# Designed miniproteins, single chains, continued (5): the designs that were tried, part 97

Each design is a single chain, and the fold is of that chain. pLDDT is the mean over its residues in the fold that is shown.

## One batch from the design tools (miniprotein)

Design m19376
Fold by ESMFold2-Fast:
Structure m19376 (fold): chain A 129 residues (1-129)
Amino acid sequence: MDRIVIREAEESDIPKIVDLALEEGVLPEYTVEELLERLRAGKLLIIIAEEDGELIGYAVVTLNGDTALVTLLGVDRKYRGKGVGRLVLRAAKERALEAGAKRITFIATSERSRRLFESLGFEQVGVGS
């Protein structure tokens, strides 16, 4: 990887995020229009990773009062295993805390994803909590 930039998404990034999610087999809970509405309402924090202006990873965080929930996490197949997900989640955590979140939470779909989230200080929500 030559150069990776981590930043907050703008409205113009939302279609690219949805396209990457669909291409990588992640089904987004929301359409482009629904994500834009929630982003404009201050209900979402979205972090992206870019290399040479191409979107290679993202995290979508739902903000609900004092709680931040990671609802989507995706990394381009070519960039998997290179720490892109960790970079995006670390930035998402920092920005959520700056936005006033007191809890940073996730829903794990696998043991691997659970270990990644927990290693970064995220709290699992759901069964057994």
Scores: mean pLDDT 79

Design m19377
Fold by ESMFold2-Fast:
Structure m19377 (fold): chain A 77 residues (1-77)
Amino acid sequence: SLVARAAELARRTGLSVMAAYAAVASLEKQLADDPNATSEQIGAAAREAALAMGLSEEEAERVGRVAKELAIQRGRA
């Protein structure tokens, strides 16, 4: 589940569970919406999603970086 993946990501990165959820949910949504989405686009979308959820600018930047790294691990340039 996305919640279980978010909890595991939070443990590994130090993000809050809510921030980790934003990263994972944004990654899966972007990959579903655009199979050619770049890691940069996924990171930017995750950052915006985190801001929309009320996370701080600093936490949103971290969410964007983590989502970008996850996208690269999934084979996105």
Scores: mean pLDDT 86

Design m19378
Fold by ESMFold2-Fast:
Structure m19378 (fold): chain A 64 residues (1-64)
Amino acid sequence: MKVEITGKGGAGGGGAGALAGVLSSLGQETTLTLYTEDVEGAKKGAEEAQKEHPLLEVEVIEGP
């Protein structure tokens, strides 16, 4: 079963990212969708997180 988590903004995205990382580390397939104005920063963070958590998939969407 795949878990889907959505985060908005910097603080919301950070919390959602941390939760997604924990779930992935427990062997749970997890998709994280981030809405952010800093698309480039979020993509860089997503790449780093996916290297640490192979079951984590991150989608970045530009927006508030």
Scores: mean pLDDT 72

Design m19379
Fold by ESMFold2-Fast:
Structure m19379 (fold): chain A 65 residues (1-65)
Amino acid sequence: SSVTRETAANLIGVAIEFEGGGKVEVKDGTVYITLEGVSEEQRAFVEEAIAALESLGFKVEVKEV
């Protein structure tokens, strides 16, 4: 459902911030991820999280700083 999908996206976003070392913002069906100085392991985690978000129907935009 839409409610469950939004909740899942927010939980994945929290995981990206804690494990992936990025910042996450969800707006209008799009997930914005900002990465700064992340390791290869953190980048791999974020890539898996992006796949999960896209499987839920979200558009994902990634920015590296």
Scores: mean pLDDT 78

Design m19380
Fold by ESMFold2-Fast:
Structure m19380 (fold): chain A 92 residues (1-92)
Amino acid sequence: EKEKILEETLKKLKELGINAEVSVKDGVVKVTLHDFGISLEVRVDEETLSEEERKKMEEFLKKVRPYQSDPRIVEAAKLLTETLERLAEIAK
């Protein structure tokens, strides 16, 4: 299931034309959006996202804000947020 969620997310990012890397190791999800120079690292090995991990998500969204005129980055940010929440739910 985790691997399937990651594959789905990468496929959708590719369809948006975004050059991205997504990996999971030791309950940590690393995402890099190469075209925008933006990266995110979030721990998802707990049942719910912690306040610190949610703060990292907020900082990521702030980094995305200058690119809001690009619909690809907006959809990518939405996809990544959804993916991280889905991964946290299945990390039980």
Scores: mean pLDDT 69

Design m19381
Fold by ESMFold2-Fast:
Structure m19381 (fold): chain A 61 residues (1-61)
Amino acid sequence: MPSLEEIEKEIRRIAGQLSTAAYDAFIAEAEAINAQLTDREAFLRKVLERARAIKAEEEAA
């Protein structure tokens, strides 16, 4: 497996060679996925914090 750095360079090279329409579609899709991933991680962090707080309260009761 190539390194993450090499994979990233290859992706950028390929993206740069796509047609304008395909390139725009690729960027839009990647942005949408990235936004969803970031939002999901932030949401999970909040859920975990709440779950830990509830468990601490239950153990204290």
Scores: mean pLDDT 65

Design m19382
Fold by ESMFold2-Fast:
Structure m19382 (fold): chain A 66 residues (1-66)
Amino acid sequence: TLDTVVQQARDIGIQIADQAGLSDKKDQIAQNSSDSARSSLDGGDTPDQALQVGKDVAQRTVDQLK
């Protein structure tokens, strides 16, 4: 389901936050990842494309919080 893809994007965001040492910001990073994945899916992207968008947004959020 689309909710499963969004949850996977959230989980990826959490992993990226943890790897970056931003545990206090993990909810923000995860939320940005999941919101971007849902927006991607709503725009007609495939699940794989939506997960990549979520990952890219999580990485960008980490870079902004450095």
Scores: mean pLDDT 83

Design m19383
Fold by ESMFold2-Fast:
Structure m19383 (fold): chain A 100 residues (1-100)
Amino acid sequence: SALEALAAKVRELHAQGEAALQEALAAAAPEVVREGEELARRLEEAALAGDEARMEEIAEEALRKIGELLEAGDYAGALAIAEAILRAQARLFERRLAEE
């Protein structure tokens, strides 16, 4: 699924950029950072609503954007989007634990 592919790509990019995460994020264009935060927010909202079809649509959009940035050589931008999504995933996991 697109959601599984996105999770794998996010994990890959985060692992590669972890040592230089702060520097890479600072190099990302503010526009790209905001786009990543918006994608992450939309994905979190769809997940909370249980809307798997919407999650897949957003995952496809995120994967396409990450791919475009990587093809353009914008590793910082790709990492910024991946980091925003990873943070949203962490928040969803924390909410699940709190409901237990």
Scores: mean pLDDT 78

Design m19384
Fold by ESMFold2-Fast:
Structure m19384 (fold): chain A 97 residues (1-97)
Amino acid sequence: MKELWEKIVEAAEAGDVDKVAELLAELEPDVTVEELKEQIETGGGLEAIKYAALAALYELEGKKEEAWEYFVKAQKIAFPDTPDERAEEVLKKLKEM
């Protein structure tokens, strides 16, 4: 699990959309590599995926504050048109879960 997220971060840093999509397909077998490429392109690109993967890595290490910081960065990139009020409401709910 941890090695998979580390590989996703490395592939995203390298700008390798194909490799990121292939690695994400290992986590979501019901989603095709082609659909994942489309989601990366529409969901804020490789920067959003990189921050989401870093958030997952920090969560696995028990570093909840760092995990939350990177998750917020990923959400701001993936959903730039989301009103701050709605973004804070969603983030508050996720933090309390």
Scores: mean pLDDT 70

Design m19385
Fold by ESMFold2-Fast:
Structure m19385 (fold): chain A 58 residues (1-58)
Amino acid sequence: MARRQQLANLVGQSINELGLDAPDDDLIRETERRAREAGLDPDEAARMTRRVIDQMRS
């Protein structure tokens, strides 16, 4: 599976667990934690999370 798709799935999991109403920092931290557990780059996960949140709320 492509790395970007895995990161996008982790963002979705974080939103599903915490809800979209959760603070941005909480969603970012949860996605970073999941990325580390999956062996993915947490910095890339943080950037993807911010992008997804911005697109969903804009």
Scores: mean pLDDT 79

Design m19386
Fold by ESMFold2-Fast:
Structure m19386 (fold): chain A 55 residues (1-55)
Amino acid sequence: LQEEIEKLQKQADELQQQLIQALQAGDQETADRLHDQLGEVSQKIAELEKQLKEQ
């Protein structure tokens, strides 16, 4: 669980950097896609953190 959370957090960091770059470039289509992917990763992190706390 902890290792899975760490991997997802690193993925979120990478997506956030790509999102910032897309926004700076004015690529709204890519930015919207990356924002959706960040939302999915954030939901997975929250679920895994909940499971970790239930022990």
Scores: mean pLDDT 80

Design m19387
Fold by ESMFold2-Fast:
Structure m19387 (fold): chain A 93 residues (1-93)
Amino acid sequence: NKLIEEVVKEALEKARPAIEKAVEEAVEKVKKGEISEEQGLKLVEAESARVATEKAVELSLEKGLSNEEHQEVVLKASDLAGEEARKLFEEKM
C-alpha cells in the first residue's frame, strides 16, 4: 500500500531528531558508567518506539487512514525506528 509506505516514511523522518537525541544521551550515560550497554540499548529502543508511535498516530489521523491502515503504520514505523536507533547506538559505541 503506497499510502502506508509514505506515512511510515514521514513518521520516521519526524521521529529521527528525537531518536538521535535519545541515542546520544544513552551513549553518554554508558560511557560515564551510569548504565550498562544493554540498558542503554533498551532505553533507545523504548524511546524510539514511543516517538515513532506518536508521530505515526498524528499523521494517520491527519491523513484520514482507516483503523487497519493506522495499525499497520504504527507497527511498521515503531519497528523501523527501533532498528534505526539500535544501529545508531552500536555505531556510536
Scores: mean pLDDT 87

Design m19388
Fold by ESMFold2-Fast:
Structure m19388 (fold): chain A 96 residues (1-96)
Amino acid sequence: MLSPEERERAEELIKRAEEIMKEIKELMEKNPDMPLELKRRASVMMFVATVVISEAYFVMTNPGVSPEQARATLELNEEQIREIEEELERLKKLLE
């Protein structure tokens, strides 16, 4: 069972991933003629955000997850979300 702090970390990951997905969707809707390479990058970021949500949810809902495994999963996904947030900002600049 997750500690309250680990649960809050998982919930924050889900919020961050959902915000990324929302921003990407809005960016693609505003830029329908975006180059295929940039559309591919946006799609990859969307997929990774979806995986992060799934893993955070799994850690929150699976009683078989050890505390060590939960912490490792949260750390990995926090880093993945950080990298995607940075990539999204770069993508936004390329479309200006």
Scores: mean pLDDT 86

Design m19389
Fold by ESMFold2-Fast:
Parts: structure tokens; C-alpha cells; sequence
Structure m19389 (fold): chain A 75 residues (1-75)
């Protein structure tokens, strides 16, 4: 499904972010964050078709907080 394909892409980006953090490659981490920000709205849109609004809102908030933490780390 489209949601499964988006979830796989997001997971691959998360794995790359973890590797960049481990290697202290903050330049690579910033590039990965940018790609996550591009994919994230599409992922949330597809999630909203399958899950209740309350669940989607919690996921959105969690991801926004995580991205902010990663941006601070990559400074």
C-alpha cells in the first residue's frame, strides 16, 4: 500500500539519521532531516486515511518534537 511504501521510506531515513548521529556526521544529519521534513506531510496524510484523528495528532506532535531535537543536535 501507499502507506507501507511511505513507512518504509521514513524508516530508511530514520536508520540513516541514527548512523549519522553515531558517526557525528552533523552535515549528513541535516540533509536527512530535510528529507524527513519533505516526506513527513505525505506520511501524515496517508495515516489520516487509516487512523483516528486523535492518533494522527499524537504521531504528528511526537515527530515534530523529535525533528526539533535532532535539529538542535545537528547545530
Amino acid sequence: SELDELAERVQKLLDKASEAIHNKDYEEMREIIKKIKEEFPKFIEEMSKVYPEEVVEKIRKHWEELIKKWEKLAE
Scores: mean pLDDT 79

Design m19390
Fold by ESMFold2-Fast:
Structure m19390 (fold): chain A 55 residues (1-55)
Amino acid sequence: MHSPETWAAALEVAEAIAKENGVPLNEEELKESLSTMTEEEVRRRIEGLREALGL
């Protein structure tokens, strides 16, 4: 399981994407997707998505 800080950042980005698409966030699906990635990979993706979303 990723650190609480990494998970919180992932949730922030996922919630922003969910709002943009008008759909509810599925936390279980997000956890499953992230479980195949290292914490470094998750952090890199979060940073890229934050830049893309203007966060």
Scores: mean pLDDT 76

Design m19391
Fold by ESMFold2-Fast:
Structure m19391 (fold): chain A 74 residues (1-74)
Amino acid sequence: SAKERLKRIAKLTVDNAREVLRALRERGIERPELVEGLLKVMRQLAEQLSKVDPELAKEVREEIERFEEEVREL
């Protein structure tokens, strides 16, 4: 279904952001502005999704919160 596809895409978006963070750490690259930019884009995605699918938006926000916790552990 379209809802299941959107959920998968949203999860992949967050997973890709985690992979970017991991690659930056492995290479010793300190780019806090890039990480902040990724968080901003993900928050905007969740906000737009809340207008059409509040349940999916909630799931995306929970994944973003987990990613923010990972960033804070830096």
Scores: mean pLDDT 74

Design m19392
Fold by ESMFold2-Fast:
Structure m19392 (fold): chain A 104 residues (1-104)
Amino acid sequence: EMELRDKLSDLAKKLKEYSKNPTVDQLLELSKQFRKLSEEIKEIDPERSELLERLAKLLEKKAKEGPTKEEGQKALDLASKAASFLALEFYSMARESIEEMEKV
């Protein structure tokens, strides 16, 4: 659980860094990292795994849609917030951030 927290915190920092200049490749790479974490914890924490998978799918979808710079920045900022909330086990707040990403 501490290892997962550290990994999610690191991903949140990476998302925030990439929000300055979002690229399709960065969105796809981050999507893969969230999907990998989701699979690793699926049997241990199904609720967090489901939220991580949902976040991965949104990042992949945004990459495929070819977001504008502003849309990419907003998506990465919301993803960073979701990852931070997941690290803290604030699942309701993470879910709200993910739902806001779906509206972008």
Scores: mean pLDDT 80

Design m19393
Fold by ESMFold2-Fast:
Structure m19393 (fold): chain A 67 residues (1-67)
Amino acid sequence: MVSVEEAAKAIAEASLAGDADAADAAGTRQVSQLGNVNGAKALKEGAEAGKDGPYAEQVRKGAESAA
């Protein structure tokens, strides 16, 4: 089972990596595995941790598409 912390970390890492395709895929996959409530928490925490990353917006959009 994917934890909220693990999903948030993956989202933040993707946002910071500078790879838009990897960022979108990570956000979408992690949110899909957690379900609605836990997915929303992971998205919020990951987006906040990765907010200064160049791909934070792409990760957020991918996660929203999955949720």
Scores: mean pLDDT 63

Design m19394
Fold by ESMFold2-Fast:
Structure m19394 (fold): chain A 90 residues (1-90)
Amino acid sequence: GELAREALRLLIEAGMAILRGDVERARKLLEKVRALLKQLSGKVKADLQRILDTLEEGIEALEKGDVKKAIRLAIAAILRAIGLELDLEL
């Protein structure tokens, strides 16, 4: 679905924002993802929500000064999002 692909792109961009230390941009991108998730259901919504939750933890880690934790969470979320995007293209 187009909405799921758009959510995945925004999640990847949010992860990249966290890697740059850009909390404001990451929060804005995740707000857009939350709006898209309201239009989704089932397994796809659950999979996307899990990535969103991981990125929220990454933002919280940045705000607490735990840069290493934020980087690990952002990388994990980006890789998971890329994996889901590839599955949607196949």
Scores: mean pLDDT 87

Design m19395
Fold by ESMFold2-Fast:
Structure m19395 (fold): chain A 100 residues (1-100)
Amino acid sequence: MKKRKEELLKKLEEVAATLRALALQAGFDEAEVDAELAKVREEFEKKIDDEKVQLMLDLLHALLTDEPPPESLSPEQQEDFRAKAAEIRAELAAAGLKLP
């Protein structure tokens, strides 16, 4: 749907902003981070109509915002995602990085 593409582009910007903040906390150079994120955003935007890319973006957004995974996933896939997301968030925290 038309509104779905707008929602995905908004999620892409939110994901990019969070990744930028994490990279700067980790001591990466701001100009290098901004250049890399610009490439990532361009690639996602080009592939935004790909359902697999849409799902990956939904999952990445849910991971970074501590939100539940998409309801389109099976209960088993949702449980697996929550376990992996918690593990990744714990690893980021152990590295001294702060997520919202």
Scores: mean pLDDT 78

Design m19396
Fold by ESMFold2-Fast:
Structure m19396 (fold): chain A 99 residues (1-99)
Amino acid sequence: SEKVDKILEEAERLAKEIAEKYGLSERVYNRVLFNYAMTLANKYKLSQEEIAELLAKMIPVVSPQQILDLERKHGRSTTMLVMSEILSTGSTDAIKRVG
């Protein structure tokens, strides 16, 4: 989606500015990127499906459908915590732990 791509580009630009200013590690950069992406998704009123697409673009090891399935089974807050952990660690082990 072009709307999702534009939001991701804006989030990446904002996160890069902070990373350059403060000399952030990749792990901290990924958390800042996640926070900006979620803030922009809320500001621009992304649908549940558009948020899943956005997260899958940021975290290439998960599909939008896996994110939607996690949200259906465990709810939004748990899914966001799992996505944040995957982005920070690069590992999908968090999905196995929630069941």
Scores: mean pLDDT 85

Design m19397
Fold by ESMFold2-Fast:
Structure m19397 (fold): chain A 105 residues (1-105)
Amino acid sequence: SLEDFEQKAQKIISKIESSDEISESTRVELYKLLVELDKKKLIEEFAKTEIGSELITLATAIPPSLIRENPIKYELLIRAGLKNLSEEQFLKYIKDSKSVYEKLK
């Protein structure tokens, strides 16, 4: 259910915010969560939630309010990343996005 994904996302957010860098295991958890959400066609609905928009912010450096206003746009962006990048490239992208996000805080 969407609620189960929100609970998983909250745990990932807590791990990401408590560390200067995102560990490989946490990046793999985030990647797998996004893959499962995409398979179930739930990324748009997830992006509308407070927790989902916060998680997407950590990967994209876009403010959560803008993600909630444009959930279809960020669904398409995440889907494009999952389709066009290898797992290794996607995990590197998440790591690089975190460093940009921290500079924008």
Scores: mean pLDDT 76

Design m19398
Fold by ESMFold2-Fast:
Formats: C-alpha cells, sequence, structure tokens
Structure m19398 (fold): chain A 108 residues (1-108)
C-alpha cells in the first residue's frame, strides 16, 4: 500500500515544487520500500527535502497502521487523510483502503 508515498508526492505537486525534486523524492521512497533496512543510510545521504518527505511518509504510515495513543485523534487524523486523498485525486483503490482502515478503527 503506497498511500503515504502518493499523498506526499501529490502534496509536492500541488505546492508547485520542481518536477526533478519530486522524481528524486519518489525514487528515494521507492528505494526505502524495496529495502526498509537501508533507511538510516538513505537518510544520511539524502538532501533535507528528501529527508523531510521520508519522515512525512513514516508519520502517515503510523496513522494508516493505527499506531496512535488516542483512538479519537487517530480517527480525526484518518478522516483528514481521507479528505486530502480525495482533494489530491488519489486512485479510487487508495481512497477505499483509507475508508476501510477508518471503519476498522471505529469498530474497535
Amino acid sequence: MDIAIEMVLKAMEKAGMDPALIEEVRRALEALRADPAARDALLAAAPPEVRGALKTVEALERVLNGEFPDKENLIRALEKLLELAKEFGLPKEYIEEIEKRLEEIKKE
């Protein structure tokens, strides 16, 4: 599930960031997906902009995985993430995955 990566990349596109920088961020995030053990080495070598994007992806993944100390704040974060995903025009499959996660958390 690449919801966190697509959210960050779409946010950068909406902000009018350089396409070359967006592509560099995409490649770094895809490399991290292929080898999570390389995270520390990737962060050490990455420019500040890429490091910021990687940390944002990690924060979004914690929300998507339900890693939050307060259930009500987790629900609020997922609802805001769903709103942003729709605004950014993420693929329907990603929107449905966020909706499914939100319903699973609400069921608890």
Scores: mean pLDDT 77

Design m19399
Fold by ESMFold2-Fast:
Structure m19399 (fold): chain A 118 residues (1-118)
Amino acid sequence: EKEKIIEEVIKILTEVLGAENLAEMLRNAPSVEEAMELYKEIAKRLAEVAEEAGLEEAAEEFRKAAETGDVEYFKKGLEIMLEEPLSPVRLLLERRRDPSAEEENRRLGEELEKRLRE
């Protein structure tokens, strides 16, 4: 269901990437259809970031997310980009994390927000 996809994406943007402005845009979308369009644009921009980083496998997963709206492709792309499964990353956010890994996640969120404004 589209609503569940949007909720999952909001959670990932907030908890993993710290991209609160993008999460807010999804929450404030006038319709679920418009929220899905924004999510697909986010996935497309992440594919561009992954491709520029030389992570073609991650870029391909994000392109599939942009085409289908399937959140599992979005998660897989992020797992490759972050070099960690999302479930362990989520657990690390609560207890302990390497400051450099936290900084990398923050930079990814900031780059994504910048690209969506261009």
Scores: mean pLDDT 74

Design m19400
Fold by ESMFold2-Fast:
Structure m19400 (fold): chain A 60 residues (1-60)
Amino acid sequence: MADELGQAAVNAAAGKEPKSELEKQLAETVARAREARAAGLSTAPGGGHSEAPPPAPPPE
């Protein structure tokens, strides 16, 4: 029996039902992130690590 504030908070959050609009937005955001990483962003070791590449329009 592990009764800790931290665990209780996590359980409450996990037990909470997605009734609020904010909850749904968070869920969809997480789903998007999971899809992005699955696309292969994590598979590439990053041959050219860039700090902050500027958004340039694709050449015709």
Scores: mean pLDDT 55

Design m19401
Fold by ESMFold2-Fast:
Structure m19401 (fold): chain A 78 residues (1-78)
Amino acid sequence: SEKAKKAAEILRQAADEAEAAGYPNVSRALRHIAEEVEKTGDIELGARAARMIAKQTSGPARDAVEKAAEELEKLAKE
């Protein structure tokens, strides 16, 4: 599942940005989603979960998490 590995990497990058912006619980949630996506290959559910989590953030953290969700949505269509 090459796509699942890419999706997990995107989510982990968003987690790093969220942590740097002061959202450690959001970072932890995104890392958990990344692990589930790697195990299941369910990129579409990963994208939906990321969009839901983005609503708990603001500013640069929200931008990073929303961008990750968009990239996962594009990967799921491939």
Scores: mean pLDDT 86

Design m19402
Fold by ESMFold2-Fast:
Structure m19402 (fold): chain A 97 residues (1-97)
Amino acid sequence: SGVERLDDGSWRVRITILPSLRGSDLSLVKELSKYVESALIIRSELSNKDPEVVGTIETIEKILRENGVEVSVEDVPQTSTLGPNDVIIIFRGVKPI
């Protein structure tokens, strides 16, 4: 599943960028950006080797920041759940209405 609720009440979204990005994943990020206070973008330290991966992560960060979400980025070693073509976003908090 692309979306998972964590025990601390945050949401984890895993997005695969290559070989093809799903439009539904970008739509989900845009929709969640209306409601969440902060987002942690977790990327593989190897993701900077591909301009399409870099460009997609920059687009995600821009969408989040333009919607007033506080964005942090963390680079981690490649794992079985996070490759160079993947990004994980952890969404936290709820915007006051």
Scores: mean pLDDT 76

Design m19403
Fold by ESMFold2-Fast:
Structure m19403 (fold): chain A 97 residues (1-97)
Amino acid sequence: MFLAELGRKMGENYQKKGDYEKAWKWYYGHYLISVLERNQEAAESAVNTARALLNLGDYPRAQIAASQALELAKRFNDDISQEAAESVIDEANKKMA
């Protein structure tokens, strides 16, 4: 999908620039479209949103977003997104301890 792919690419572009506030918003938009389309990329987009929030320093929201991403990844049997979500949860908890 053109719009879903645009959201992913814009999120990646802003993350590479260090603009994590815009990055998580674009990734979150991609996530919302992926959920509406019942697209298997929903888990990956949720992980990317959580990772951008982690990089922004919003550890509580990053933990919540990563936990939601983990549940989606389990639902789709997406082992890569499961591992990535668990990594974000661990890092967020480490920063909040």
Scores: mean pLDDT 79

Design m19404
Fold by ESMFold2-Fast:
Structure m19404 (fold): chain A 69 residues (1-69)
Amino acid sequence: SAMEEIRKKFEELLKKALKLREEYEKTHDIKYKQEANALVAEMLTIIGNAGDEEMRKKLEEELGMTPSG
């Protein structure tokens, strides 16, 4: 289904963003942080367009986008 394809694309973007965060941790090169942030913005656009709560939860859990209270 279209939703399964969207979720698969989202999961691939999430994995790529996590890998870029690991590269930033290793290298301290700002380009990896900037690329990871760009992928997060793309994922947020996908969530907004699809309205899928599981994708939103996955982004929050994996990238720590919950408000630190």
Scores: mean pLDDT 76

Design m19405
Fold by ESMFold2-Fast:
Structure m19405 (fold): chain A 83 residues (1-83)
Amino acid sequence: GSEELIRLAERIAREARRLLDEARAAKAAGDLARAERLILEAEILLGMLLIVAGVAKLIGEEEAYEHARRLADELAAEIAALK
């Protein structure tokens, strides 16, 4: 139901933010190759989060759609700020 999709979206967003924290640390250390890989992994998780939002919308779980969409928009902004 809605709560399960919300929990899934939150887990995906949390993992993506962990990867972005590691990417920031890698950039600060001058490890650009590692930072690029971690950013790409976070972008894949953003894609998964958008799929969760799409599924929620398709099955009529409006609250889960809005929650996943908000998390996706926040994550997209955080990724853009690292590029």
Scores: mean pLDDT 90

Design m19406
Fold by ESMFold2-Fast:
Structure m19406 (fold): chain A 87 residues (1-87)
Amino acid sequence: GPLAERLERLREENARLLEEADRLIEEKQEKLAKLAKAHGLSTEELKAQLRSQLDATRAAIEAHPNDLELLEKAVADLRGFIEYLKE
């Protein structure tokens, strides 16, 4: 039904956005270095924290694959993060 189709689309979108976020963490070294310095962290420490957050998001989706609010929030959070890294 419509809900099952929406949940499947959100899981696919989350998977795609998580892959893009991982790629941008590797590619946007200068932006991450500036952000890390602003927060009193090394670039490596910031990257580790960001990857840990992405792993937590993956684990939450795997544990709760039919939680509409969780899936929608994850999409919104990932989109915001990706947009920030692209600026």
Scores: mean pLDDT 90

Design m19407
Fold by ESMFold2-Fast:
Structure m19407 (fold): chain A 100 residues (1-100)
Amino acid sequence: SEEEEKRFQEGLKAKESGNKEEAIKAYQEVINKGSNPVLKAQAHYELGKIYESEKNYDNAIKNYKEAIKIAEENNIPINIEALNEKIEKLEALKKKALEA
């Protein structure tokens, strides 16, 4: 819906301005209250990027996997190969962090 699209855009603006807390809140609302699978997949992808930047590998991996799942279930064209490669790299980083 137009309201879901607006809330997603508010999340992008918050992220660009460095307000990660508001960006996370906006993306979570799109995921939890929305019905548009394209926006939900994009919101999970954006959350994955935020958590990755914070080295929160568990939440980054979780969100990237949910983005792939929603995209596959709804035939949304995303670069699944590139995103799976990113997940593999994050899983390796997580393993190294746990061994330190």
Scores: mean pLDDT 88

Design m19408
Fold by ESMFold2-Fast:
Structure m19408 (fold): chain A 94 residues (1-94)
Amino acid sequence: MKPPSAEKKKKEIEKLASLSPEELVKRARRLLEAAQRGLDFARSQGEDAAVAAFEQAIRAAQEAIEYAEKGDKKKAAEAIVRAEELLSQGVSLL
């Protein structure tokens, strides 16, 4: 899968960093739930590459929640973008 350009990634991070910590936590929890569902499905299909991508997406979403709860909106936004990229990669491998 083609990663987003560095410029587009910076714009996305900046937009997310403008959100409240509460909204960042909500976004990250939604990504965590989606990645967990994707992981369960990938495991049921025996798709090892998709499993690895969803496991990484879960970790990134968890990091995003932790940073948002600590008030580090920039690191939370970076972790959200990473989780979205990994979730998209996992879905593409199914």
Scores: mean pLDDT 83

Design m19409
Fold by ESMFold2-Fast:
Structure m19409 (fold): chain A 107 residues (1-107)
Amino acid sequence: MKEKLIEVVEEMEKRLKEVAENSLKNKESFETLLQKLADVAIEMIKKLKELGAPEDVLKEIENRIRRMFTGVKIMILSGESPEEVVEFLKRLVEELKKEAIELIRKS
């Protein structure tokens, strides 16, 4: 049911943004931020799989999540501030949500 898959993607966006904002508030390390983001992503992919998301859709969403993590890691390695990294991450998460919903809609 496509509506249920979209709900999971929307939950993923909210939870990833919450992790990013809490990381700034609590002055957490980038390693802690990346681990918490990975934990949320793994849990959300599992939920999509349990709801019967097509394997091709799951693979594309996983690839987009991987690219998001790569982008964030590059920004961290470039010496950007935690504030700048979090704002960049929020933009990537919004794009990930839009792309994931479109993939689900086309499936």
Scores: mean pLDDT 86

